# Designs tried in a protein design run: designed miniproteins, single chains, continued (3). Part 96

Each design is a single chain, and the fold is of that chain. pLDDT is the mean over its residues in the fold that is shown.

## One batch from the design tools (miniprotein)

Design m11333
Fold by ESMFold2-Fast:
Parts: C-alpha cells; structure tokens; sequence
Structure m11333 (fold): chain A 76 residues (1-76)
C-alpha cells in the first residue's frame, strides 16, 4: 500500500481496536452467537488493516481478541 493508504489503515485499525476492547469486556456474559461472530469478523478486519499498515502491535492485540471470541463460541 501507499504511505497514505497505510496511515488510513492504521487509523481504521486503531478505531476498530477501541471498539473491540469494549466488546471484550462483555464477552464473558455474551451468549448471542451472532454478536460473537460480529466480534470475530471485526477482529479479523482490524488485524488485516493493522498488518497492511505495518503495525505489528495493533495486529497482535486484534489477534488476541479474535482468539478469545473464538474460544467463547467454542464453549457454546
């Protein structure tokens, strides 16, 4: 990606990660599989945006949330 695209992707990943951090706080009590799938899809998108932006730490945080959401789905 161009430098401008990378910066836009990083900004998008940062915004998405803020949403994911709030969603993670509610994961323990969440039993709606559609909402859990929504968290998974959002985490994948944030991780991809972070990777394309070259931000390894944002990617790792998104991947951790993805793993937690998938583990929650597996328990249902």
Amino acid sequence: PSPETREALRAAAERGLEILREEVKKLEEETDIAKLVGVVLRAVGVALDAELAGDEELKREAEEILKEALEKIKEL
Scores: mean pLDDT 81

Design m11334
Fold by ESMFold2-Fast:
Structure m11334 (fold): chain A 76 residues (1-76)
Amino acid sequence: SLIFVGPSGKEYRLEIKGDHATLFDAANTQEDAEKLADYLVKRGVKTATLKVPSSQQHGVELTKKALEAKGIKVLE
């Protein structure tokens, strides 16, 4: 697994396989969401799946919108 550290200091656990990323943490700030999306784009990520705990569900939509704004397709 990889850990991305956002501007807030929050750690985002993720796995990248080819052009797909699985995210185990959702962003709780717009800045973290945008920087996470930028990081994934630079790594060649094209699709993402969010496997986040119930405690982070409030950040799922924010994270999804940031990823989609950068051209990453969010899969269920």
Scores: mean pLDDT 87

Design m11335
Fold by ESMFold2-Fast:
Structure m11335 (fold): chain A 69 residues (1-69)
Amino acid sequence: SYEQKAEELGKKAEGDVKDANPEIVSEAAYYLSLADAERGVGAGTSIDEGKELAKVNAETAKKNLEKFK
């Protein structure tokens, strides 16, 4: 699942390189945002609004990941 992937990447970033792996951190944020979108979690609005907000956050995290490549 996206949650599992985000958790694994987060632990890897903490275990391997705390400050020098921004791409791993960004990738974890991307998968966490995808998990939030699947669950309909957002900024305390309706489920539909929460899903849309989470999708925007996922796209932002993806773009941030691209910056570190």
Scores: mean pLDDT 58

Design m11336
Fold by ESMFold2-Fast:
Structure m11336 (fold): chain A 103 residues (1-103)
Amino acid sequence: SPQIAELQARIEALLAQVKAKLSPELKAEADRIVAQLREAVAELQKLVQNKSSPLDITKIIMRIMGLMTELELLASKAGPEAKELARQASDTLNRLIQLLLSS
């Protein structure tokens, strides 16, 4: 749907803005978290499309939430602006998850 594509683009833009505010050392850790987030979101989309068990869907959502918490904590080391951008990415990702589950 157009809304899913828009939310995905917004998440990618927010993640790029977070990374732009990080030191080189923090960027390496952020790249790891972001790569794992992309893999987890792709797995969630696959599980929803395949009408997989609620337990499997819940497990991947919990993993996504944990990764976003890690990113917010990492971003907070770069200051309040980076933390706020990471929070906005988390909020946008939660909206994407809700749309995927309602489709």
Scores: mean pLDDT 88

Design m11337
Fold by ESMFold2-Fast:
Structure m11337 (fold): chain A 115 residues (1-115)
Amino acid sequence: SDFEKGKALADKGLQAARKGDYETAIKLLEQAIDYLAKTPDSNAEAQFYRGATQRWLGDLYEKLGDKEKAKQYYEEAAKNFQKAAELAQQGLGSPELAELSQEGAKASEEKAKEV
């Protein structure tokens, strides 16, 4: 599925980032977002993974000194985390997903103000 492909690319991108290969990480994480965006809007887990992936992109662009892209990704992450929280609260995800999504939204909003 597009969700499984997006998740696999996000995991691979994060692994590249941990090895310091930021160029490969960014490319893989951007591809992950493209696949996750193809999932239904009602998929709370997919919205959560979009938020997490966008936050990771924000962190990478911040490390590279691209404050404009970092801020953009943090703002987009906050929106997708908020959407995931709303869906989970509507019974389309677990209470744990709702909590994690709310925390992700808050952290991403704070990061967007710092860059």
Scores: mean pLDDT 89

Design m11338
Fold by ESMFold2-Fast:
Structure m11338 (fold): chain A 94 residues (1-94)
Amino acid sequence: SSMEKEAREKLEEAIRIAEEAAKKGEFTSQQDAQIAWLLSETVELAGKLNNLSDEEIKEYMDKLSELFRKFLEGKISIEEFRKEAEKLLDEMLK
């Protein structure tokens, strides 16, 4: 579906920005805001496509935000963030 493609493209763009920031060793407030927006759009698009409740969408957003926090804290690699985020997106799309 076009919405599934859009959700996947939003997630890939978020990962791309995160990877670029990590390579430079810094995250600007603009990059943080853009990543947060793209992750929110990914969850909203996937959730709406699969008719998830607002509560379920919030739970997936919280999980994805926690993964991003772990990445920012150096607890997981960008590759691990990608794998886990893609897994969450696939769960939402079922």
Scores: mean pLDDT 86

Design m11339
Fold by ESMFold2-Fast:
Structure m11339 (fold): chain A 98 residues (1-98)
Amino acid sequence: SREEIEELIAEYRELLDELKKQDPSTFFSELSRKLKLTPYETVQLVSLAELLARGAISLDEAIERVQKITGFSRKESEKIFTELLKMLIDYARNPKLK
């Protein structure tokens, strides 16, 4: 739902600086695999999540850009972006040390 995504964005915003301290190589491959995205699509979607967290774009703009990047429907784009945010939050809270 929109409310679920807005709550995830708020949580991700608080964790963004902690996530940015990590080497992207520790989680980008897993993101691509689990979300069934290409490496290029994964990089673009993570960038959109950061822009959204910083308030540089609206949620509707982010979803539209996900559609243009992936070719997915709006519903599929909203779902994949929600899954991405959940995974990024998890990586920020639980850095892979081993």
Scores: mean pLDDT 82

Design m11340
Fold by ESMFold2-Fast:
Structure m11340 (fold): chain A 74 residues (1-74)
Amino acid sequence: SEVEKRAEETAEEIIKAAEELGYKLSEEDKKKILELSLRASEIHFEAQKKPSEELRKEYREIGLEVKKLLESAK
């Protein structure tokens, strides 16, 4: 699906960037990044149909969750 493809591409880019910066990501960290990327992808396509402040807020919260996960992997 387009949702899954976008999520996988987003997760791969985040993981690659983190590993290039020297972060030590576990399999659990990578799985969490994929799960967060999947939700972000769902919001992206929902926002294309019907934008809302609730979707924007959830998208920002996902970004903060990714940031916290990466800070734990430093």
Scores: mean pLDDT 85

Design m11341
Fold by ESMFold2-Fast:
Structure m11341 (fold): chain A 88 residues (1-88)
Amino acid sequence: DEKEKKELQEQIEKLKKEREELLQKMRDEAEEKRKELGEKADKSNSKGKEEAREELIKFIQELNDELRPKLEELGDKISELQAQLDGL
């Protein structure tokens, strides 16, 4: 079925785009937070610099914990749809 193949390809491409957008969001948010905390640290005393470093580490860990399961779910869905497409 030509329609079924096209619909599966469109779904796969949509999920790949969502996965790439999440990966880019992770990179962008981590980089932005690093820059923001770097600027704050430069204007802070020693305590503020340590707090900024701890905040960055916690932010990156929280971001990874939140987005990694979503990336895995998208990867699993892509693999499932690809197997369906390959089976046609």
Scores: mean pLDDT 82

Design m11342
Fold by ESMFold2-Fast:
Structure m11342 (fold): chain A 76 residues (1-76)
Amino acid sequence: MSRREQAIEYLQKGIEAARQGDSESAIEYLEKAKKLVEDDPDIVSQLEAAIDAARQGNLDLAVKIAQGAIGILNGE
């Protein structure tokens, strides 16, 4: 599995946790995804924004940003 594919899996898990209201697990998965995409500053900045949104309790925003990051990682 590539680093990008594993990052997408962590982002999907983070989105699921956020949708369930589990901000702690959402943040953990988003941080794991960020670590796998360190070489892409645009995606890193997006994931930092998603992590900050989750820390503030704005899980809807965290989901939207994480979905955008998945789209970019898939070449969309």
Scores: mean pLDDT 85

Design m11343
Fold by ESMFold2-Fast:
Structure m11343 (fold): chain A 93 residues (1-93)
Amino acid sequence: EFEKAAKEAGEEALETARAGYEGRGGIGGASAGVSAIGASTSGIVGGRQGDPEKGEKEARLSAEGAGHAGGEKAREEAERTAEAASKAARAGA
């Protein structure tokens, strides 16, 4: 379960970056992508360290930042990134 959840979180982070590029161009995509990668990483690390609540909280905050930076479509994908990262954190616990 954890491996699948981690893969899904990474894929959603890439979609958030792509949506950012479509919404605000290269700078928006880069900013959204970095925040989304942070969200995915926080979820995965939290799960591995046995601290899923901390990982989930940090992942959601990073995903919210990605949506803000990348515009409307990036926000929608960032919400999916937050869900996937939360799932990865819980599966790793």
Scores: mean pLDDT 67

Design m11344
Fold by ESMFold2-Fast:
Structure m11344 (fold): chain A 70 residues (1-70)
Amino acid sequence: SRLDELRAELARLEEEMNAIHKRYTAEILRLIAQGASQEELDAVVARYYAESQPLADRMARIRAEIAALE
């Protein structure tokens, strides 16, 4: 069904978001260990939001469609 398709796509996007989060967390921890500046850390956080935002927006749209079908 469309509802099952949407739930499966949402689960896939949640896994992608978790992978992005783990990758950026590892990068931040490496930078901290190297004595990185706040500016360097802020740049990584900005990249995280730039990469994660399109997935977050798509997840929000899918959640809204699921709610409309329930």
Scores: mean pLDDT 90

Design m11345
Fold by ESMFold2-Fast:
Structure m11345 (fold): chain A 63 residues (1-63)
Amino acid sequence: AAAGLAAAEARGQAHLNTVRVVSRLMADTSLSFEEKKERLMTEGGMSPQAAEDVARHIDEAHA
């Protein structure tokens, strides 16, 4: 249990990087849905289904 904290910190940093990628995509309204999905997969490390769902939410927020 206690030994997992360092691994959790590293996972947390990766998750924060994903959040930063999402924030940049939220600020950039010029990107298409497909471009957002691709960047979430390649830069955010998301699965295709997760990237599609997040990209859809970003696209809806831009509307």
Scores: mean pLDDT 73

Design m11346
Fold by ESMFold2-Fast:
Structure m11346 (fold): chain A 73 residues (1-73)
Amino acid sequence: RKEVEKLRLEGLLLRGIADNLYVQGGKLEAEGKRSTPEKRQELEKQGAELKAKGDEYRKKAEELLEKARELEA
């Protein structure tokens, strides 16, 4: 079904976006650890926000992939 294929593709794309956001968040946190205390707090906050956004994309990806499995059944 085209619907199942679309949901699967979108889910995989969102999963990739989530993984990228986690990598970017980790880089900001690592940069924060090498900075002044003031910059550390700001960079760690930004990194945590990117990881939280990654969690949202991962959840959406899982929901789309689950829906694709249900429609295929």
Scores: mean pLDDT 82

Design m11347
Fold by ESMFold2-Fast:
Structure m11347 (fold): chain A 67 residues (1-67)
Amino acid sequence: SMEEFEKAKEEGAKRAAEAAAKGDNEAVRQAILETEKRLKELAPDDPELIEEALEYIDRAAVAGLVA
């Protein structure tokens, strides 16, 4: 559902940002990879939606790094 997709995106973004703020590059990569896998399971026929969500998560990680 869209609710599950949005929740997965927000949880992934939060995990990536927290890992980035701690300087844990491996945890950032793992958060992004695990979230991408989950997003693809939730929206397997919407690659554009997944790409947009991953860009959002990447931006959150960058914001975490500079926080």
Scores: mean pLDDT 83

Design m11348
Fold by ESMFold2-Fast:
Parts: structure tokens; sequence; C-alpha cells
Structure m11348 (fold): chain A 85 residues (1-85)
């Protein structure tokens, strides 16, 4: 259910107050979906890594809530597991 997980992650990302972080996370989630749909698992893994680093950096800088970061990271993990199946 890649589509459902991606939509849930995008919904969570849209709650991010910081515009720069919100735009970056949304862009990376869209790139991740495109890579998975294309079957490019290497690009998907690289994009997922970039997204994880963006979330960690934003959390350290106080630009995202811990709750929102944890939610997106959990959805990202499930989405990558679904892509590998």
Amino acid sequence: EIERLTEEALEAARTIEDEEVREAVVELLEELREAIEAGDLRKAALTATALELELVAALIEGKISEETAERIRALLRRLMEAAEA
C-alpha cells in the first residue's frame, strides 16, 4: 500500500510549521514515491536516507516537533519495507 503510506507521510509533512523544512520533506517524499513506482530501489534508498537526514537536522534545530518527526520516520520505514516486498 505504497500510495496510502505516501499520502499519510505527505499529510504529516504538511503539518510542519517551518516552510523550508516542510517544502524539503514534501519534495523528498514525492521523489521517493516516483523512485519506488519506477522500481529504482537504489534511488529510493538514497532518497529515503536524504529524507531521514533532513528530519534529524530539523529536529536538532527545533524546526519540527519530535511527534511529527517520529510519525514521518515510522511511515518512511513502512514505505521502504513495502517497496522491497
Scores: mean pLDDT 83

Design m11349
Fold by ESMFold2-Fast:
Structure m11349 (fold): chain A 86 residues (1-86)
Amino acid sequence: MKKFGQEAAEKVRALVPEVERLFEDPVASELVAMLEELAAALESGDLQAALQKAVALGQYLYQLYLETGDPRVLELLERLSEALTP
């Protein structure tokens, strides 16, 4: 499972430059912080923390989409789902 956590963390971190390119602050900085927290939990092998961080990030993105209608939010949510799927 340590290998899976490392690979998932690398995929999550690969989303950081896309977030910085697609979104403006404060949304960009908040999303980057959430992605880094999730990646750190995945790398540590703390599956409970990783699940909590993934749920929080997914909920944040879903609420942001409901408020803004921005299709880039859906794209990021889909990429996050793919990164967390083995």
Scores: mean pLDDT 79

Design m11350
Fold by ESMFold2-Fast:
Structure m11350 (fold): chain A 65 residues (1-65)
Amino acid sequence: MTQTVTVDGAMATALVRRAKAEGSLLSAELVETDATTAVLTLTTQSSTINLVMDRAGARAALAAT
């Protein structure tokens, strides 16, 4: 199952930390889509979530993995 949501970097970081704490986080991948926007793709045991945010927030969230 794939979900796409728009978030800020703080929310993305919280989601990453939650998935990591639950032991469900398998991978995280960052794709910078344009000059201001990035997508952080979190893969868990049951789903894939695409988090759309600014590039700085996405990089900070990826660092939390």
Scores: mean pLDDT 80

Design m11351
Fold by ESMFold2-Fast:
Structure m11351 (fold): chain A 65 residues (1-65)
Amino acid sequence: SMEEELRELLKWLEERLSDKVVETRIEGKTAYVKLRDLDQEGVAIVVGASIRAMALGGKLVVEEV
């Protein structure tokens, strides 16, 4: 399902940005991630994740803290 695919996307983000992920949640077809201390590499990873979410028919909402 799309919710399972979005959960896997969030797990992938947690693996790549482990020290920077503060919170994650899923609501319908939207995945939310709260991140801290994003550098250039982190921004590139987040952009890639957003594109993947769109390809799945959902979306990724990113909040910086």
Scores: mean pLDDT 85

Design m11352
Fold by ESMFold2-Fast:
Structure m11352 (fold): chain A 62 residues (1-62)
Amino acid sequence: ASEEDIEKAAEAAAQLSGDSLERARKAAELGARNPEMSQEEIAKEAGTSRLGAAAGKGLATM
């Protein structure tokens, strides 16, 4: 995914979950680069909620 796609995914995930934009951006980047990582692993690494990690991964990998 492009940097712009990751940024849009991060904004959408942050609004959906209530997580900070900075953490949502990290979750989107992890999801885009590591599609095999679980939402729980992404949430732990980025410091987001599970909902934020799931939204970030889903949107960034489309």
Scores: mean pLDDT 75

Design m11353
Fold by ESMFold2-Fast:
Structure m11353 (fold): chain A 88 residues (1-88)
Amino acid sequence: SERAEIEKEIAYAREMMPELNEAEQKMAEAAIEGVRKSYEEGSRLPVLEAEIEIAKIYAAAHTLSPEQKKKLEELLKRLEKEIEELKK
């Protein structure tokens, strides 16, 4: 079953979480939830929303260079546009 395979991969990912720091754990949890919701809803929307959340968690946990900050802002704008296109 495709669902059983997805649930097994989620369980494996959660088993590895104790080896991650707090920010990495929050990013991993957002990714897992995004994939789960996307599968349940048959939509890419939850994964794209999770990617935005992950990027924001990463930016809050790290000191970014001006170049990294610009690249992150461009990535966020791209993801927001893709979300808007999927809503209609």
Scores: mean pLDDT 76

Design m11354
Fold by ESMFold2-Fast:
Structure m11354 (fold): chain A 68 residues (1-68)
Amino acid sequence: SALEEELLKLGEELGAEAVAQALIDGYKEAKDLQALIESLEEGRKDSIAAGDEKSAALAEKAIELLKE
């Protein structure tokens, strides 16, 4: 899957591989892609507010890949 490959690559680059894997696992278990995108957008905003730039970047990448 292009989504899995891109998220794992970014996770390695950021040193946040566990966050990347959690996003991939969430994608595989998702029953509704629109609900998943909404949850990721909320999580991205929370990460930005917390100063977690790595989790925010991974959530942003996941949202972009899910919209394509």
Scores: mean pLDDT 84

Design m11355
Fold by ESMFold2-Fast:
Structure m11355 (fold): chain A 82 residues (1-82)
Amino acid sequence: SEARAAAIGRAISEALQKAGFDVPLAETAYEAGVAIGKLLGLSEEEQEILGEAVYDAASNGDLSGAERAAKSAVEYVKEKLG
């Protein structure tokens, strides 16, 4: 669902902002994935791959809802940045 993917993207970006990361609000799960990739210092190509992966997971229902996806994204970024 496009609406579901949009809600998940917004929740991820808001949770990252609340955790103190400098990320813009995302309108899509793809934009949220790209923002995570940029935050991690990935190449533009790797940012696009991560964006596509987050969008696919959000659209296919593989993410357990917006709140859990947001928590998982914050934990992932914290783990990768140390």
Scores: mean pLDDT 80

Design m11356
Fold by ESMFold2-Fast:
Structure m11356 (fold): chain A 85 residues (1-85)
Amino acid sequence: SMEKEKAKEQAELGAKTLEGMTELMRKNADKVAELSDEKLEEMIEKMEEATRGVVELAEKAGDEEIKKRAEEAGKEGIKILEEAK
């Protein structure tokens, strides 16, 4: 269906965005560590929301690989933010 095709395109874009954000945070871990605990918690919540959204789109698309990529990128990004506290 067109809805499934659109979900796949959105899931791919979402997974790439999560991967890119996580990589950017990893490369700038020193700057991330300078953020307040309140800002880090806000970013964790947003990362969890974004990861959930991409996973739901990947499930709708039936794409297990995109789902796994989103889960891994989100988990890694959250870990970087938690370690910065």
Scores: mean pLDDT 88

Design m11357
Fold by ESMFold2-Fast:
Structure m11357 (fold): chain A 75 residues (1-75)
Amino acid sequence: DLEELQKQAYEEGYKLGYEMTTKGGVYAALQAGGDAVRRLYEEAKAKLGEEAAEKIAKAFSDGFLKGINDALKEK
């Protein structure tokens, strides 16, 4: 259901933000995050519609930002 997809998007966002920040720094992570959220939005929109896609993209973005913050603590 939508809540499961939002949770999944958050987890994927977290992973991307964390990994990209540890590999290339915050600016590289932000570039990758922008590309990823756009792709996720288009995929979700095609399958579930715009309203669900917006909620899923927001969950991804929230997870992504937390991933960046947590990665910075590992320095």
Scores: mean pLDDT 83

Design m11358
Fold by ESMFold2-Fast:
Structure m11358 (fold): chain A 98 residues (1-98)
Amino acid sequence: LTPEQRRELDREVEIALVEMVLGIARYYLSQGKKEEAAGAVELLISIATRFAKRAKEEGDDETVKAYSEILRDAAEIARQAGYNEVAEKAEKTAKEFE
């Protein structure tokens, strides 16, 4: 792999990891496990923030936008779980990457 191809694979793996955590949060919410859903959203905020910041530093606006959209979806999950502070944190983080 060239360095460019390796970095592209890293980006795809990073996005897939964050989307997997989003899926876990949705699954917990669907099972009525509201605390676990909120916990998964908190983990997602932490991971997505790190990856989005790196993408922004690299000038990868498309990837930054993808993380912003994932964070908005995570905010909705936290809100439906009744964790409004977690939802607000996710929305504020998403806005930083718009």
Scores: mean pLDDT 88

Design m11359
Fold by ESMFold2-Fast:
Formats: C-alpha cells, structure tokens, sequence
Structure m11359 (fold): chain A 85 residues (1-85)
C-alpha cells in the first residue's frame, strides 16, 4: 500500500545519506558507526537531523559529484515531506 511505498522511499533516502557519508570514511568500523547513527535517527523519526546531514553532504558534493548531490536533494525532499505530515 501507500504506507509501505513511503517507508521504502524513506529507507532509500536514509541509505543515500549513508552511502554519501561512508564515502568519506576509511575503515569498516567508521562506516558501520555511520550506518548505526543514521538508522537510529530513522527509527526515532528524527527527520530534522537527517535533513541537516543531507544538507551538509549536498554542499560537499554539489561541485564534485552532481549525481550524488541530486540523489541527496531527492532524499532531503522525501524527508521534508514526511516531516510535514
């Protein structure tokens, strides 16, 4: 149903942020920590913190990786729509 589709989009948004942040991490342990932090924010419905993290990443990628920046902007829009419910 629509709820399941929305949950899938939210999880995809979180995974986009995780992929972007993990690209700056060198170790498996640091990558795991990023994943755990982002999934805790998602479970707690802390969309403000997820949006803030996406915005910082968009700034880092906007001139270097337009594809990633666009994916992050789409992730931010999904999170903002869920927050406005």
Amino acid sequence: GEKEKREALLLAAVNTIATAEMSFQKSTEEKQKVYEELYELYKNKDYDSLIERAEKLIEKFKDTNKSMAKALENAKKILEKEKEK
Scores: mean pLDDT 84

Design m11360
Fold by ESMFold2-Fast:
Structure m11360 (fold): chain A 98 residues (1-98)
Amino acid sequence: MVEEYREILERYEKGEVGGLSRIIALKKLEELGEASEEEKKELEEEEKKFKEFAEKIKKLVKEKFEEAEKNNLSQEEITKRIGEVLREIGDYLDEVLK
């Protein structure tokens, strides 16, 4: 219900829920046609950040994989590079879930 999503946004302002809950609530309000122009802009900005992050991760994965193939890297070095990408994903999720 619209009221339930509005309550999630209020709880976010009070620090009771994380940023992911906020994004989901904004998306649901937009789908229901109840989002304000400001809320739609906020959702678009968050979706843009997510798209930019996804593009960055795709590029990093591709570059690390191509570098590993070209340089015949050891399994240990490949594992380390995968770990670096996973840490960056974790850092992003920690920021979004705040």
Scores: mean pLDDT 75

Design m11361
Fold by ESMFold2-Fast:
Structure m11361 (fold): chain A 96 residues (1-96)
Amino acid sequence: SEKVMEINKFLSDFRGDMAALVRAGDGKVSLADLLALIDAYKAKHPDLADILDRFRARAVAAAAAGDGVLSELQVLALVEEFEKDVGEYAVKIEKE
């Protein structure tokens, strides 16, 4: 499916951008930078807006204990859950 290939490219790009944020912050990511990236992806992929909003909500909750900063481990855990949500969405689309 062309849509599945687009979703796989999206996940690859998203992982790359998350890794770049972690690298730029020396293993720490500000909530503000993470939310800006999420909002940029929502603008490009409105079909994934609900899933990206779930990621956004989880990121806000995770950052609450860290005074608005997330560790690399927290970012990796959030990305893993996000990839599960996107995978479930892809399966749903294929069941046309």
Scores: mean pLDDT 84

Design m11362
Fold by ESMFold2-Fast:
Structure m11362 (fold): chain A 62 residues (1-62)
Amino acid sequence: GPPPSRLLLLNVGDAKLIVEVQPSTKTLKYAILEGTASQEAINAALKQRFPGYTLGTKSDAT
């Protein structure tokens, strides 16, 4: 089966994010838990932390 996704916490400016990393598809999903940050700052931080990954939108699945 595919490798499991990994969840981690990441700080971007004043925002605290939960990030889901999908190594099999090289995709990232995130949700803001606390604070706010610009989309540009979030995108830049995620590209720096996970080069080669594609940013996706976190969807509610239940």
Scores: mean pLDDT 74

Design m11363
Fold by ESMFold2-Fast:
Structure m11363 (fold): chain A 66 residues (1-66)
Amino acid sequence: VPERVAERVAEIDPRLAKPVAAAVQSGLHMGDPELAVRAARHVANVAGLSQETVDRIVEIVREELA
């Protein structure tokens, strides 16, 4: 799952692929898929991305967790 998220996020911004995948991995280890989604959203927001790009990254994470 984190590896597939990294591949898809790399198509948007390669520099964010590893940070987003790491956030997803950490959230999953805490036992709740929604924590993985929130961690990925936080990483994208801190990176200064537009709301549309943040929402796209969150959708990628939700699709890969489904």
Scores: mean pLDDT 77

Design m11364
Fold by ESMFold2-Fast:
Structure m11364 (fold): chain A 67 residues (1-67)
Amino acid sequence: GEEAAEEAVRLLVEKAGLSEETARKVVEAIIKYADNPVVLAIARKSLIEAGLTEEQADKVIELAKKA
């Protein structure tokens, strides 16, 4: 639901230092491609490179899938 999407946005803003607008666009892209394992693997790697831990990146993807 929307609450899960907002929690994912918050994690990206707080842990990766992204603007709220950029974080929302990233979460929306993950939601759009949630069924594509290749895109999710690339997203996970990009989140870790942006400064998230592996656990935080996995949580963002999980929250986006629940949105």
Scores: mean pLDDT 81

Design m11365
Fold by ESMFold2-Fast:
Structure m11365 (fold): chain A 94 residues (1-94)
Amino acid sequence: SAALAARAAALRAEIDRLRALLRRVAPDVALRPLDLSEQGIDALLNNDPEKAIELAQQAIDTLRELSTVIDPGVELLLRVPREVLAEAQALLAS
């Protein structure tokens, strides 16, 4: 839908900003959750909510594992995959 496409574009823009920032600071550690989140957005745009849930959950799980080592900043990285998960769950419920 147009509304979903607009929300997906906003989330992708946030990923692009975070990816650009993190490439300078901690590329190897933080990029995988961002890549998974972007793949989840792509799955939402392709009307594949089950795949979007799987990818968003993988991103969240990876970030939670990293939070035991890297405390500050994880909440910023969790926002996109949490929103992808919520949007995908809403699509499955409709």
Scores: mean pLDDT 78

Design m11366
Fold by ESMFold2-Fast:
Structure m11366 (fold): chain A 94 residues (1-94)
Amino acid sequence: MVEELELNDVQELEAALRKAAQRAIETGEDVEIRDTRTGQTYRVRLRKTKSGLYVAEAFQVAPGHPERYAGMFVFDPEGKLLAATPVVWYEFEP
């Protein structure tokens, strides 16, 4: 799923990535966010640990370039947020 949003700062990016992580848990599918202002795309991938935790890792994606780490969110089996890393705001595409 691709969601188009205008992102103005790192706090809006963090909120958008967290929402995308929750969406990934609900659907069982990766979620992509496209920043309509910059054209940058972020992909949130979900994995489930052996202990039942959900780990959502976010990456900035660009055609022909390696993915860049943008953030991580950890949820319990019920979907409650347990931990998050600081999100990384990339001003320019790679």
Scores: mean pLDDT 80

Design m11367
Fold by ESMFold2-Fast:
Structure m11367 (fold): chain A 80 residues (1-80)
Amino acid sequence: SLLEQQLANLKKILERRKKAISRFDEIREWVTEWAREQGGEAAARQMEADLDVLKKKLEENSKYIEELIAQTERELARAR
């Protein structure tokens, strides 16, 4: 069904988003230190701020996708 295909697609998107968030956690300190070497303490603080904003957007998007998955699962259960 279309709902089953949509559910499968949403789960794949969520997996990719979770991997992206994990990558931010893995490289945050390294990227911030690299920025410090390039542009000093101001560059390091800007990099941390930019990474925090990007991580928050990814986390918010992941929560939205999780909500869509839950809604789609409920609709699929009702259609059965």
Scores: mean pLDDT 83

